# Ledger of designs, part 6: designed miniproteins, single chains, continued (4)

Each design is a single chain, and the fold is of that chain. pLDDT is the mean over its residues in the fold that is shown.

## One batch from the design tools (miniprotein)

Design m12179
Fold by ESMFold2-Fast:
Structure m12179 (fold): chain A 88 residues (1-88)
Amino acid sequence: MKEEEEKKRAGEGLADMAARSVASLAKAGHTETAQEFLKNMVELLEKMSIESGIKTAERVAEAAREVGDEETAEFAEKLLEELKKKKE
């Protein structure tokens, strides 16, 4: 029962893993590497599903903001806006 929730959680797990990886790099001072990793992940996910790319960019923006890396958060928000524009 609740199989839809389990499948959704699996996809959210991938987005969360990407967000945590980017936040960890940003917190360690590797802001440039964090932004490059995010860009590559979004490009790969966009080829599979634009919604997956949107979710990943959104989660990364939140995680980066929580660790105080506003540059990475703004970069993720710009990618999020580009993905939303492509969806429409």
Scores: mean pLDDT 73

Design m12180
Fold by ESMFold2-Fast:
Structure m12180 (fold): chain A 82 residues (1-82)
Amino acid sequence: SREEIIATFVLAALEGEAFLLVRMASRVLSPEEVRALEAELRARLAAIRAALKAGDLARFRELADAFRAELLAREAEIAARR
């Protein structure tokens, strides 16, 4: 469906945002903190992908919105550690 196509693009954008966050984090966090962040982001993305694969667009939207908010909060935390 059109909604599933849009969701696929949203997921790709979130994956890119998560990758950029890890790149930022690697400049200011310890290697251990970066690995923990990568593991957490990967688990969140896996849950979002699972909702999309199941065709649960309501759950996908809920998880994607929560994840985007978390990425923004983590970006602010990393910026404050300068």
Scores: mean pLDDT 87

Design m12181
Fold by ESMFold2-Fast:
Structure m12181 (fold): chain A 78 residues (1-78)
Amino acid sequence: MSDEELATLLRNPSLIDTMSPEERLAARLALVEREGAAAELSEEEVAALRAEAPSFERAVELQAAIGVRVLVKGVESL
């Protein structure tokens, strides 16, 4: 998944509902990985978050927490 695709999912999370269950889970895990890194999490912390997101529901929770932090940081950097 590209950074543009991740940005699109952040702006339009309803688009995730049009994806297959496997594709949605993969997209959310990719968001956790990339946004976690952008939020200044260590690679070990990002790996731990991914390990906690083996299911669809956990991936959504981790994506939301990381997404909010990245958005706040993005606004402050402007």
Scores: mean pLDDT 52

Design m12182
Fold by ESMFold2-Fast:
Structure m12182 (fold): chain A 80 residues (1-80)
Amino acid sequence: MIPVLSVEEARELVEEVERLEPKVQALIAETAKTDPKSARALEFVLQQAREAVRELKKDPKNVKAQGRLQMYYLALKSFL
């Protein structure tokens, strides 16, 4: 099961994902040159991560948003 984060851990996760976003955007641009289908899949994951970031900035105790961001963060990190 995905762990429940403290308020501090949730804020740190948001900062890590925001730091990762420019690298993922660069990867999407490069992937789009040779594999536009995979590029669209990466863009979808990034958009879902951005939504979870917005929810966590509003309420860092939102367990559903914490779980979603943890999953998408691991997914994005696995492609880098």
Scores: mean pLDDT 83

Design m12183
Fold by ESMFold2-Fast:
Structure m12183 (fold): chain A 75 residues (1-75)
Amino acid sequence: MTPEQVEEAHRLLTRATEELKEAKEKGPEQFEETAKRLRAELEPRLSELLGARVSVEVDEEGRVVALVHEDPTVV
């Protein structure tokens, strides 16, 4: 992957984190619904962007983070 792809991924995660924090201010139901939606939206988008399998997680501080899974057959 290129530095530009990594930077774009960071931008997407930052925007998602901001959206999730805004939802948290509206209440716990909005937080959970938004977190679920963001994971469903970002996992395929980031996987396409980075050319790898990506899992999206939300930490206790409301930050959206991505875990990149590399294909062991691609070196």
Scores: mean pLDDT 74

Design m12184
Fold by ESMFold2-Fast:
Structure m12184 (fold): chain A 70 residues (1-70)
Amino acid sequence: RRVVRVTAEEDPETGIVTVRTEDRDLLTRFPSLEEIRDVVETARRHGIEFASPEVEIDEEKGKGYLDLWE
C-alpha cells in the first residue's frame, strides 16, 4: 500500500474548504474543516483504515492534513 497525503485549505473570507491530493489534481469543497473530520470518523467506524490516526488541523493556518492508503 502507498500513502497519499490529502491537504485541506480554508478560505478565510468564505470559510469554504478546498481539498486536494499530491497524487492527483482533484479538488473537492466542504463548508468547513469540521466536516472533513466527520466524514473521516464515519468512514473509520465502517472499517475503513487511514494511514494517519487522526485528521491534523492547523487552525491558525486554516489547513488540515490526512494520510490515505492508495
Scores: mean pLDDT 69

Design m12185
Fold by ESMFold2-Fast:
Formats: structure tokens, C-alpha cells, sequence
Structure m12185 (fold): chain A 93 residues (1-93)
């Protein structure tokens, strides 16, 4: 899905931009990941209700799969974004 690919790519770029502002550019907090996803979905015209539902699912995923308060950019790209892509595919199609 070209629309879904663009949305995921915009999240990837936003994650990289935010990570570069951190003391460790390869790491983000769980809250930073949620904030990037929220802002990107809002920019793409998603409703607040749908964003809240998607972010609740992402937060539950983060809490189940990652210990502590941080994760690597690589973990975001290889684990979190594929999970979010699955949620978005169900929401959009």
C-alpha cells in the first residue's frame, strides 16, 4: 500500500530527526516514540480518537516487549514500526 509506505517512512524520518537531538542519537525513550507517532499521524489527518486507540496499542506493545524506559532506533524500525504498520493496515483497509 503506497499510502501506508509513505506514512511509515514519514515516521522513520521523524524518529531519526528526534534521535539526533538526544545525547545518544541511537536511543529514544518510549515516550519520545509515542510522541513522534502521535505528531506524524496528526500531520497525516488521523482523528484524535483513532490516534489515541493506535497509541494505546503501541504503548502496550512497548511495555510487553521492552524493559526499562528506552529502546534503540534499530528496535523502533525493526519491531515497533512493523507492529504499527499492521495496526494501520487494519485501520485504513
Amino acid sequence: DPRLQRLVQDIRLAVLRLARTNADPDTLSKQQVLDVIRRTLARHGFSDDLIDQLLAAVQAYLDRNFSGDTLSVDQVFNQVLPFLRGLLARALG
Scores: mean pLDDT 86

Design m12186
Fold by ESMFold2-Fast:
Structure m12186 (fold): chain A 102 residues (1-102)
Amino acid sequence: SIQSEIKKLKKEMEKLKQEFEQAVKQGDAEKAVKIAKEIGDLAIKIASLYMKLGEYSEALKVVDEAIEILEKALKLKPDDFELQIKLGMLHLVKGVIQVLSR
């Protein structure tokens, strides 16, 4: 079911969030940025599934969490083009959710 897939992906995102925090604490900018990119991709997938269920508030929460993480990663590597693109994609998804939740 879509609901069981969301639960699985949310657990994966929580694990990645913990790994991101550890990489930041260790000063490993390359690892933190890599994990942040994975979180961005995963958040878009989770948000898409929530949107299919009409769960726009949940979709928005996941996207907002990913935006915060990618902004933190971008401070570590401001010139990382892939991070900039993924952050832009997350803002576009957020805009779509806000329109559909009207």
Scores: mean pLDDT 91

Design m12187
Fold by ESMFold2-Fast:
Structure m12187 (fold): chain A 57 residues (1-57)
Amino acid sequence: MKLSKEQREKLIEAIVEAIRNGESISKEQLEKIAGGKKLSSKEVEELEREALARVLS
């Protein structure tokens, strides 16, 4: 699925906030943040990897 740059950034920020708060964010919650766009498991994994890199930096 193709996400806009703005949508991708919002998703990464949401995951970063969840990680920093010791919380989990579900694929369903990410899809709602993406304006209801369905996300593939691979896309979610890529977003989570990017978010983790930001938390560790």
Scores: mean pLDDT 79

Design m12188
Fold by ESMFold2-Fast:
Structure m12188 (fold): chain A 65 residues (1-65)
Amino acid sequence: SSLDETVIAHAEREVLEGLLSGRLDREQAREAFRAFLDSHGVRVSEEELEARIERIVAEAERLRA
């Protein structure tokens, strides 16, 4: 749903900011992402969650370069 997409987008932004600021490492980012989605009642598959975290981590590394 559009609400789920909005929640996911917000979670991705928060996790990206945490990675860029050094507040989160990769594992903490995964847990923060999961917790945020769970707190808002949004469920994604483990496969989708892992794919999204990989993309966010790659973007954070790209922005640091």
Scores: mean pLDDT 85

Design m12189
Fold by ESMFold2-Fast:
Structure m12189 (fold): chain A 72 residues (1-72)
Amino acid sequence: MLVRGHGVVIEVKEILLKRADGSYVLTGRVLEVSPEVKDPILKVGADVVVEARPSPTDPNVLELERVLGQVL
């Protein structure tokens, strides 16, 4: 399962929480970063905690809502 948005592609590693609104808090690994992305924690191979929601057009893809931090 992939998270896409904000110029990044993230592979889902673990779903930490599913909220009542259908959003997820999850850990993932950054697979791809577009050259416009300047966030220092969004680097290929980084493990991150993100908030994402199901895509309305593809049930196998989550849309990135926000990056909460890096896994330490």
Scores: mean pLDDT 82

Design m12190
Fold by ESMFold2-Fast:
Structure m12190 (fold): chain A 94 residues (1-94)
Amino acid sequence: SREEVEKLVREFIGLGEEFIREASRRGEPGAKLLALRDALAAVSALLQDPSATIEQLVAALERLVALMREVAPDSPLVERMEAILRELRRLAEE
């Protein structure tokens, strides 16, 4: 359902915010932090758009996860977000 999709995307956004906070504390380059924040902002904008499709949300989330994987591939937060992304892909196929 749309409500289940929105709940999963909100959980994903929360994890993304935590990842960016941790990356900032580790002193990741400003350009990488900006790219992560821009990708997260794109997800948030799509979540607030009632015309946005599940496929558009999944694409934006995939972009964010790819950037996060480049920064910290072994992060437990990335693993949790990939699990949420798999569930969202499953819902998009229904």
Scores: mean pLDDT 83

Design m12191
Fold by ESMFold2-Fast:
Structure m12191 (fold): chain A 93 residues (1-93)
Amino acid sequence: MKEITDEELEEIAREGDRILEERREEAAAQPNSKERVRELLKEAIREALKKVFGVEPSDEQLEELNEAIAAGATDPEGAIERIKEIIEKVLNE
């Protein structure tokens, strides 16, 4: 099985942060709703995975990733492991 390295995960996070910063300027002109932030996160993850690995995750997989990231507020280590597992599943399908 192809496992994601910590370096690859950091590269995805860095790319996601960059995309979020670009879109934050756009979002600063609009009310920050939880739903808008959730959609921005999903799009940033989609773009980061496409750019780093050349894979297009499904909307269902993006929702799972978004839930795992949200869980990181209470369990950061468990969230990181779950994120790796979901991305590895995307890479192997």
Scores: mean pLDDT 69

Design m12192
Fold by ESMFold2-Fast:
Formats: C-alpha cells, structure tokens, sequence
Structure m12192 (fold): chain A 69 residues (1-69)
C-alpha cells in the first residue's frame, strides 16, 4: 500500500512540502474520491488538483502511486 512517506517524496520532487499527517489525509481523500467516482476519471483528477492546490499532472502521479502501492 502507498505510504505517507512515498507521498511526501513524490511531492518534494515537484517542490511541494507536506507533513506526514497531511500526506496521510491526502491518501484518505484519494480513497474516498476513487469510491465516489468509481475509478480514475478526469473529474476526479480536477477535483484532487483543486482540493490539494497541485497541478493535474501531480494529481495523476499521486493517484497512480495510491493504486500501485
């Protein structure tokens, strides 16, 4: 399973700093939104991008990390 440490490392590559607690909340929200949208959709990526204040590219990488972890 994807870890909060992996989320922190991914975001750091993009110049974004988050705490482990924030990373844990991001993973929980990704899980909730994936259930709501019944998978990976453009609408899911747009919502995560807006909610986290990150680019859609970074949102895609986070969702990929969640699904592959």
Amino acid sequence: MATPEQVVELLEKHGIRVSLAEASRMLALIAEQLEKYSGVTPELIQELSKTFGISEEVAIELVTLYLEG
Scores: mean pLDDT 83

Design m12193
Fold by ESMFold2-Fast:
Structure m12193 (fold): chain A 68 residues (1-68)
Amino acid sequence: GPAVEAARRAGEAYLAGDREAALAGARQMIDHSGPEGAERAIVRVAAAEGRADVGAGAGKMLHEVLSG
């Protein structure tokens, strides 16, 4: 769904060094599913899709958005 797509974009942008795109993806995760839904989307990318590095990057960006 849209939150999982945003999580992939956030993590991939983070790994590419595109901080602005990574933060935008993290905000889109929250917009689509809230903070708890964003965490579930990250877990799906990391564990269910086998993309632990992308999931970790998305998680770092989500933490930054939520922490201010």
Scores: mean pLDDT 85

Design m12194
Fold by ESMFold2-Fast:
Structure m12194 (fold): chain A 88 residues (1-88)
Amino acid sequence: GKEEARLVEENAREAARGLVESTDVAKQVGATLALIGAAVQASLIKDKEESRRGLEAVARYGREAAKESKDPFASRLAELAARIAEEL
């Protein structure tokens, strides 16, 4: 339902913030894993439109975080989430 996409968006936003605000590699890894978790949650949403919405949120916040943090994993995850959303 709509609640699932909202939770994914909130999780992606929070993970992106953690990645941008941290200069510690271990914290950056943790934030990147949280973004991966949000993408997995979005992919498991049964409603295709809500799944697409969640993946688009992960792509958006992942791209924003990648620009600030210089984390190559966040950038690649954002690209993957965007591609999966386009296929739904």
Scores: mean pLDDT 77

Design m12195
Fold by ESMFold2-Fast:
Structure m12195 (fold): chain A 77 residues (1-77)
Amino acid sequence: SHMAEADRLEEEAISKLPNKELQEKVRKLFDELRAAIAAGDYKTANELEKKLFELVKDNPEARELLGRAALHYRRAA
């Protein structure tokens, strides 16, 4: 399912981040992103996705995985 794949990709992305503080920030933003997508608030979703990519810009693998997770969640909605 798209939700299961999104969860898997999110956790894989988080595992590539260097510290717990950044991992917690990414989890929080992704939770907000999922809520915005579920509500059909694509303006907020796009802004949150941009913030996620800025947080992980120095980790290209994490950025790719988070982008794929967001896409799977958008397809599930």
Scores: mean pLDDT 83

Design m12196
Fold by ESMFold2-Fast:
Structure m12196 (fold): chain A 70 residues (1-70)
Amino acid sequence: MEVLREMLEKLKPLGEEYEEAREKGDKERESEILKEMSKIAEETASKVEDEVQREKLLEEAKKLRELAEK
């Protein structure tokens, strides 16, 4: 519970920055934010005890990283 709450607290400001970057058409900033979000998801996965939840977080992190590279 606490680990996921910490993740959401970190992701909230990044989500706001991502929206601003999209509004400005700043593709480089969007990519940077997506990479940061991916790192947060990977760090959260390393702290989660549930194997299924950990796998889902790692898969989401991979998708975010792939989006950032486009």
Scores: mean pLDDT 79

Design m12197
Fold by ESMFold2-Fast:
Structure m12197 (fold): chain A 89 residues (1-89)
Amino acid sequence: DSERTVELTYEAARTAARQAGVPEEVAERAGEVAREATRRALEEGKSPKDAMIVGLRAAAEEIRRDPRVSEEQKEEATRRLEGVADAVG
């Protein structure tokens, strides 16, 4: 189910960012970026698993680029998002 994959990726990205202490506005933005990237990957014919990994990595890049996020929060968020991606793979 494409919509389920998109929503699970959004929730996973937002939850990982929040657990890393990322500000709520940034965590929400990361979730939206994950949702968009996952939907695009599915439209390109990627499997649900590969699309989710693409979305989670897009969220990590969004967090890394945001100046409102501390370096420690960026490292923790990236670690958590990569952990979810590894568990999916």
Scores: mean pLDDT 88

Design m12198
Fold by ESMFold2-Fast:
Structure m12198 (fold): chain A 65 residues (1-65)
Amino acid sequence: SMDGETVRRMVEVAVRLAAEATTPEQKALALRMMDIAESYAKKYLDPETLEEVLARLEEARRALE
């Protein structure tokens, strides 16, 4: 079952993929994974943790473009 710990790990993986992305294809994959992680975060995380996660995802997206 999905839980907050699994979602937090999903966010960490997505942010890591964004940091390591060097090709257009890798950047597109990282953006897609961040969108998926954001959807699950909104469903399973408490509001305070969600705010922190959304800020981190925004920073990662900004770093890509």
Scores: mean pLDDT 84

Design m12199
Fold by ESMFold2-Fast:
Structure m12199 (fold): chain A 89 residues (1-89)
Amino acid sequence: GPLEELARSYPARAEELFQKFLEDPSDVSALDQAIEILEEAIALFRGLLATSRRQGSPPPPHLKAIIEAALATSERQLAELKAYKEELK
């Protein structure tokens, strides 16, 4: 469904931008775009979890698991890219 597609598309796009940066390391903008996309993904997934928790009908457990897994993956990727960027200084 659309949520599963979003959960896959954010990490994939961030990875594509990171690979573009690795092909041309002078283009730091590709790395910055990957970081921004992951930050947007994290904000979106956190928002979805917060909204579902406050509404009287939480999402089915499998959808919650998908969102939580996507959040964990995005947070891990973001930490790795930020660490990589700091090493470039």
Scores: mean pLDDT 78

Design m12200
Fold by ESMFold2-Fast:
Structure m12200 (fold): chain A 84 residues (1-84)
Amino acid sequence: SLTAKAVASGNPEEAARAAAQGAGHDETSYRKGLEYAKKVGANAAGYAAWSAFAAQIGDERTMLEAAEAGKGTDESKPAAAPPR
C-alpha cells in the first residue's frame, strides 16, 4: 500500500524512498532507482518502483535485469507496481 501510494504520487525519489524504507533498506536503494530512471528517460515512477523491488530482494544484479526487461515495456504503460 505504501509503495503503491508512493508510485502513484509521481515523484520518483519519494516512490523509491518509501518502497525501499518499507522493505527495510537504506536511502542508497532509492538513489539508484532515481538515477537510473533519469538516465533511460522512461517513466521515472516506474523505474523507481523497480528499484524498490530490487532492494527488497537485496540483489543489485537482479535490478539490472529487471531494468533491461522493463525497458522493453516502455511503449506499454510502464509498470507502476513491482512484480510479485
Scores: mean pLDDT 53

Design m12201
Fold by ESMFold2-Fast:
Structure m12201 (fold): chain A 62 residues (1-62)
Amino acid sequence: SIADLDAQLAAMKRQLEASLQEGIEEAKKSPRPEVRQEIYRGAAEGMATMLEWVVNKEKEKL
């Protein structure tokens, strides 16, 4: 349902924001290019998971 989708999007947004903040703090402790790339990779994976959820819900409608 739309309510379920809204709840899932809110949860994914919260998780993504928390993961990004953790990554930023980690990058501050060890400012290496590879750490920044890992932060971007994590953010991209979070976005992909959210998009997959949306696509699956859309497919259920046929």
Scores: mean pLDDT 71

Design m12202
Fold by ESMFold2-Fast:
Structure m12202 (fold): chain A 75 residues (1-75)
Amino acid sequence: GPPPVLTLSGDDVTSEQVGKLMLQGRETGGVAIATGTVNGKEWYVEVEFRDGRVTRLRVSTVYPDGTVKTVERTY
């Protein structure tokens, strides 16, 4: 099925929200996605899992001025 998507909200990305994303990805053994608006910035987080391990993380943030920043890591 499609990857599970979590909604991000509030003033900052919390460890609880990250924990929920990690738990969903671990249980599905695939891709977990989180999106939403945090402190006026739009966030897109994609985490890829294989055998209960994180293999890739991608974070894109859209700032109020329209600037987009993307960070990607492979493990």
Scores: mean pLDDT 72

Design m12203
Fold by ESMFold2-Fast:
Structure m12203 (fold): chain A 87 residues (1-87)
Amino acid sequence: DAALREAVGRRLRALLPLFRQALRSDDERVRETAIRYLRTALDLARRLGLDDVLAELQALVDQIAKEDPALYAQLQAAQPWYGSGIL
């Protein structure tokens, strides 16, 4: 459904600045929560073919890999909350 993809894309794009802020937080729990949400957002963007949003999320992942390798390792270990195997 094109309308669903558009609505999800708008929500994920609106979350990008919040992800950037949360990932730079001094609170480890805030960063861990942001990592789980970012992992879920990446999976959702791939499943729905949201190429523009996926590119923006991937640019953030690439920045994390350069600036904070430990946080990047946490992201790579994280799993989407709804898992794989839906369709």
Scores: mean pLDDT 78

Design m12204
Fold by ESMFold2-Fast:
Structure m12204 (fold): chain A 70 residues (1-70)
Amino acid sequence: SLDELIEKTKKRSELLMNLAFALSKNDWEEFEKYVKELKDLDGEEGLRNALETAKALNNKEAAEYIEKLK
């Protein structure tokens, strides 16, 4: 349903924001947690969104971590 799509989109946006904050604080454990939650929520698309965020933040280690999970 449209409502389910809206809720999924909100959750994805929240997780991506939290992932970006974790990386900005150099909190690797929280970063790994949010990558896992994005994968659980949206599979390979979730990992793609996480990878784009890591690359936008110029975080090479985070990007390499995510690429190995794909």
Scores: mean pLDDT 87

Design m12205
Fold by ESMFold2-Fast:
Structure m12205 (fold): chain A 83 residues (1-83)
Amino acid sequence: GNSSISQQYNNQGVVLYNQGNYRDAITYYNQSIDQDPNYYQAWYNRGIVYIALGQRLNSPVGMNQVAQQYFDRARQLNPDFSG
């Protein structure tokens, strides 16, 4: 189903994030969200990678603002998710 495909894309994004490949991680998180926009873990993980990318690029302010929007979306989708 879409949720299973979303989980697979999200898991590949996590692998890429752990390798420091933030741009490709974002691509896979986007594909996860495209398959299931309610898959809150992909929204959360997208937030985390934007914070990491902002630190790497010495441009944290804008990236942190975008990350906060993704964290807010993740919490809206799963209110029990404490981040």
Scores: mean pLDDT 86

Design m12206
Fold by ESMFold2-Fast:
Structure m12206 (fold): chain A 70 residues (1-70)
Amino acid sequence: LTKEQRDAIRDIYDRAKKAFELYKKNGKEEYEKQMKEIEAWIDSLPPEYQPLARQVLEVMKKKFEEEVKK
């Protein structure tokens, strides 16, 4: 991974983590809003960064949803 790809992955991770913390304080609706904003931001990234960023987001979403739903 290049430095730029690592920075993009880190930004996705930080955004997803913040969305999860906001869910704890403000509820599920705010979490869903934050996740949509993150997805829109990923779509604005250069094509070479998008697959890795989407994979990181999907892993974070799956982990969060499994923890909350069960």
Scores: mean pLDDT 73

Design m12207
Fold by ESMFold2-Fast:
Order: sequence, then structure tokens, then C-alpha cells
Structure m12207 (fold): chain A 85 residues (1-85)
Amino acid sequence: MGEFKLTIKFDLPLDKDKAEEVAKEIKKYVEEKDPSIKLEILDVEVKGKEVTITFKAQSKEDAEKAGKLAKEYLESLGYEVEVEV
């Protein structure tokens, strides 16, 4: 069992609904990129322009791989992202 957190910085404050959509898109991307990884969204927290999403994976290794894939995905879209595993 492993968890990781993504903190994403946006140019404008985000609504909770949009933050939850972002979390679902990240989950989809990671699971499509590596079908052996299964993620669960544990929490989505919005603080002004920052969104922190907590994901659960089946193992610590899966959490580390998923965190890296999610960061690469978000950075490719032009977002500033911090990952904590």
C-alpha cells in the first residue's frame, strides 16, 4: 500500500468541482499509461490557486511510478507540480 500527493499551482483559483475533474483525468492518464497501476483518489483539497490531490496505489513502488507519471503529464500541460511520496 502506498500513497502520493500532488500539489498543482494554477494561474487562477480553482473550484472544487474542477479540481475533482483534474484528479480524475490524472487517474485516467496514469492507468492508461501503465495498466498495472490502479489508483484511488483519497482527497482533493483546494487552497486558492493550489490544488493538493492525494492518491492511493496498491504498493509503494506503484505510488512512486504513478507520482512520476502524473508529474510528467501535468508539466507537459504547462503546470507547476510538486510530488510527495
Scores: mean pLDDT 84

Design m12208
Fold by ESMFold2-Fast:
Structure m12208 (fold): chain A 80 residues (1-80)
Amino acid sequence: GTKTITLVLPDGKTITLEVDESLSNWEIANKVANAILTHSEDVLKGVGQALRMIGLALDNEDLSGGEFADLVDKFFKSLP
């Protein structure tokens, strides 16, 4: 199946990304990071947010891809 992640970029732009829940958390982090880098107009803040996604994958290596996708979606929804 697929999971939907709603990304909130540094400029406030919202991007919807679908990921296959059979992917690893590392593969999902790379897809999210790539989407941030592709669509972010603020290059430095985009790089910072992409690095945070890589950090989340490293900190949560025990999660399945589906669980990690849910965590990432929750992370973006918790941003101020």
Scores: mean pLDDT 83

Design m12209
Fold by ESMFold2-Fast:
Structure m12209 (fold): chain A 79 residues (1-79)
Amino acid sequence: ADLSKLSEEAKKLLEELKPLLAEAKALYEKHKDDKEFLKKVEEVAAESEKKIQEMIKEKKPLEELLKEVKETYEKIIEL
């Protein structure tokens, strides 16, 4: 419903997130029993969550939040 009200930049970021989400999910499933990999994923996720919470407190626009989410998935894929 709210997707129809998103900016063109936000829509573009969501489209860019789709392949990154698919790749991150495939990598996670492949390494789900790898404790070192899961620990690194949790560390990246915790750092990103802290940063996103700070951005929300600062009332950053949705586009900046989506860029942070994209950067987080890119970091996970590089693990």
Scores: mean pLDDT 78

Design m12210
Fold by ESMFold2-Fast:
Order: C-alpha cells, then structure tokens, then sequence
Structure m12210 (fold): chain A 84 residues (1-84)
C-alpha cells in the first residue's frame, strides 16, 4: 500500500541522514534502494533505474534531496514497479 511505501521511505531517510536536513545523491540512491527493498523484497532495482528516478524528481539540480523530494522519489520507484 502507499502507507507501507511512505513508512519505508521515512525509515530509510532517517537511516541515511543523521542530521535530518538533506540527502546527497549518493545517500539518496542507497536510501531509495533500501526503502523499495523493504516493500518489494523480490524486486531488483538497478542503479540505472534509480538514476532515472533521481533525474525525474531533481528539478533544481542542486545535488541534494529534501525529505519531501526523497518521498516523491521512493513513490515514483514504487509506481514503476507496480505499473511498469
């Protein structure tokens, strides 16, 4: 469900961002994979798929994701898994 995806995203964000401010792109890529694996353990998400998701949500190109942008990225990944 969307709630499970949101919970997984929240926990992944906390795990990779100890200061509670932003994630770097490298941290965000790892966190997105961690969140998606918690909800979809039998699905493999490639580095190339994660890159496409980051490109989709990064509108400013500042190299950092806020918590809200990160949640959007995880939801986008979940939708690609569920709907192709």
Amino acid sequence: STEEVREAAEEAFKKYDKDGVTLTYEEAAKAIKDALRRVFPDVEVSDEEIRKILDEVDKDGDGKLTKEEFLEAVLAGARKILYG
Scores: mean pLDDT 76

Design m12211
Fold by ESMFold2-Fast:
Structure m12211 (fold): chain A 61 residues (1-61)
Amino acid sequence: AEHREIAKKITEEAKEEIDKETDEVKKREIIGDAVARLRKAGVPEELINEAADELVEHAES
């Protein structure tokens, strides 16, 4: 419940940062930072993997 809400918030914030970037290296750094934030917040690895996949797909779209 709470972990899903935290994951959603961090993922949405990272997507907004990706949308403002044109550099592929910086987009990867944003994804890495989001994953690190999710881990520090105690989000389960399964949800972190889902968020990371969503961010990669968003960056490639």
Scores: mean pLDDT 81

Design m12212
Fold by ESMFold2-Fast:
Structure m12212 (fold): chain A 87 residues (1-87)
Amino acid sequence: SPEEALKIVEELVKKVLPKLSPGLQQVLLQYLRELKETAREKPEKTLEAAISFVELFIEMLEAEKADKEVIEIAREALKKLKELQEK
């Protein structure tokens, strides 16, 4: 469901935001705004947009060599989103 996908991403953002650099915080908040707009305008696209968002975010975290804990939180969110896609 779009509501469940958005909730998973919002929980991810809440958990990791204070652990990120100011630049990554701004990027993450911009992506969350774009995902919320997708959920409002194209709810059927929300799950695929959320998966793409989290996959890109993990790539950015790995490139910046972010804390392992932050990367693990993001990977757990991705796992939950992919489980929604299987149903």
Scores: mean pLDDT 84

Design m12213
Fold by ESMFold2-Fast:
Structure m12213 (fold): chain A 100 residues (1-100)
Amino acid sequence: MLEAIEEAIERLRELKAKSPPELARIITAVIAELEHIKEDLENGKVYSKEEVEKIAKGMEDYVRAQGEAILAAHPELDPAELEALVAEIERILKELVEKF
């Protein structure tokens, strides 16, 4: 579990480094949530797969909503770039859930 979260955080940090600043802000929020779960696990908290699935879905819903809001505020951004970013974050979170 800890190794799976650490891997997901590392993949998100790499994705953040390649992202526009506006979208990098969304990734920062997802990383912070995963770091909080990592700290809870290190302190002996146990997460069920169902709990992790609910948290991951909440993060996915947040990423989608924030991405749409950013596109509405920043017409200079490519919608395809946002969709690719959202899809990669969703993939990372799905792979994380599968390791629980």
Scores: mean pLDDT 82

Design m12214
Fold by ESMFold2-Fast:
Structure m12214 (fold): chain A 100 residues (1-100)
Amino acid sequence: ALSPAERAAELLASLALLSLEELIRMAKQKGDEKLAEKLRETKERVQELIAQGRYREAAELTIESLEELIKESKDEEIKKALQKVLDTLRAQMEAFEAAS
């Protein structure tokens, strides 16, 4: 069974996956195939870490990938969406770290 800290990390990793899925949907709807491709690749790596029980690393990878994608983006609506997800995941990560 997972410890409370591992359970919190698992929930954070699940939120990261859901967020990536929503961002992929947004990117495709806006016709940004390059962003959709990069987000899908990040999602695949995150899923692999989750499969290995590496929940904290899955969340950290998601945050790192979003930071890089924000730097590369020129679309202000896409930047705002990526930033909102990043801010949410960072806040959740800090809360889970404080609980650990």
Scores: mean pLDDT 84

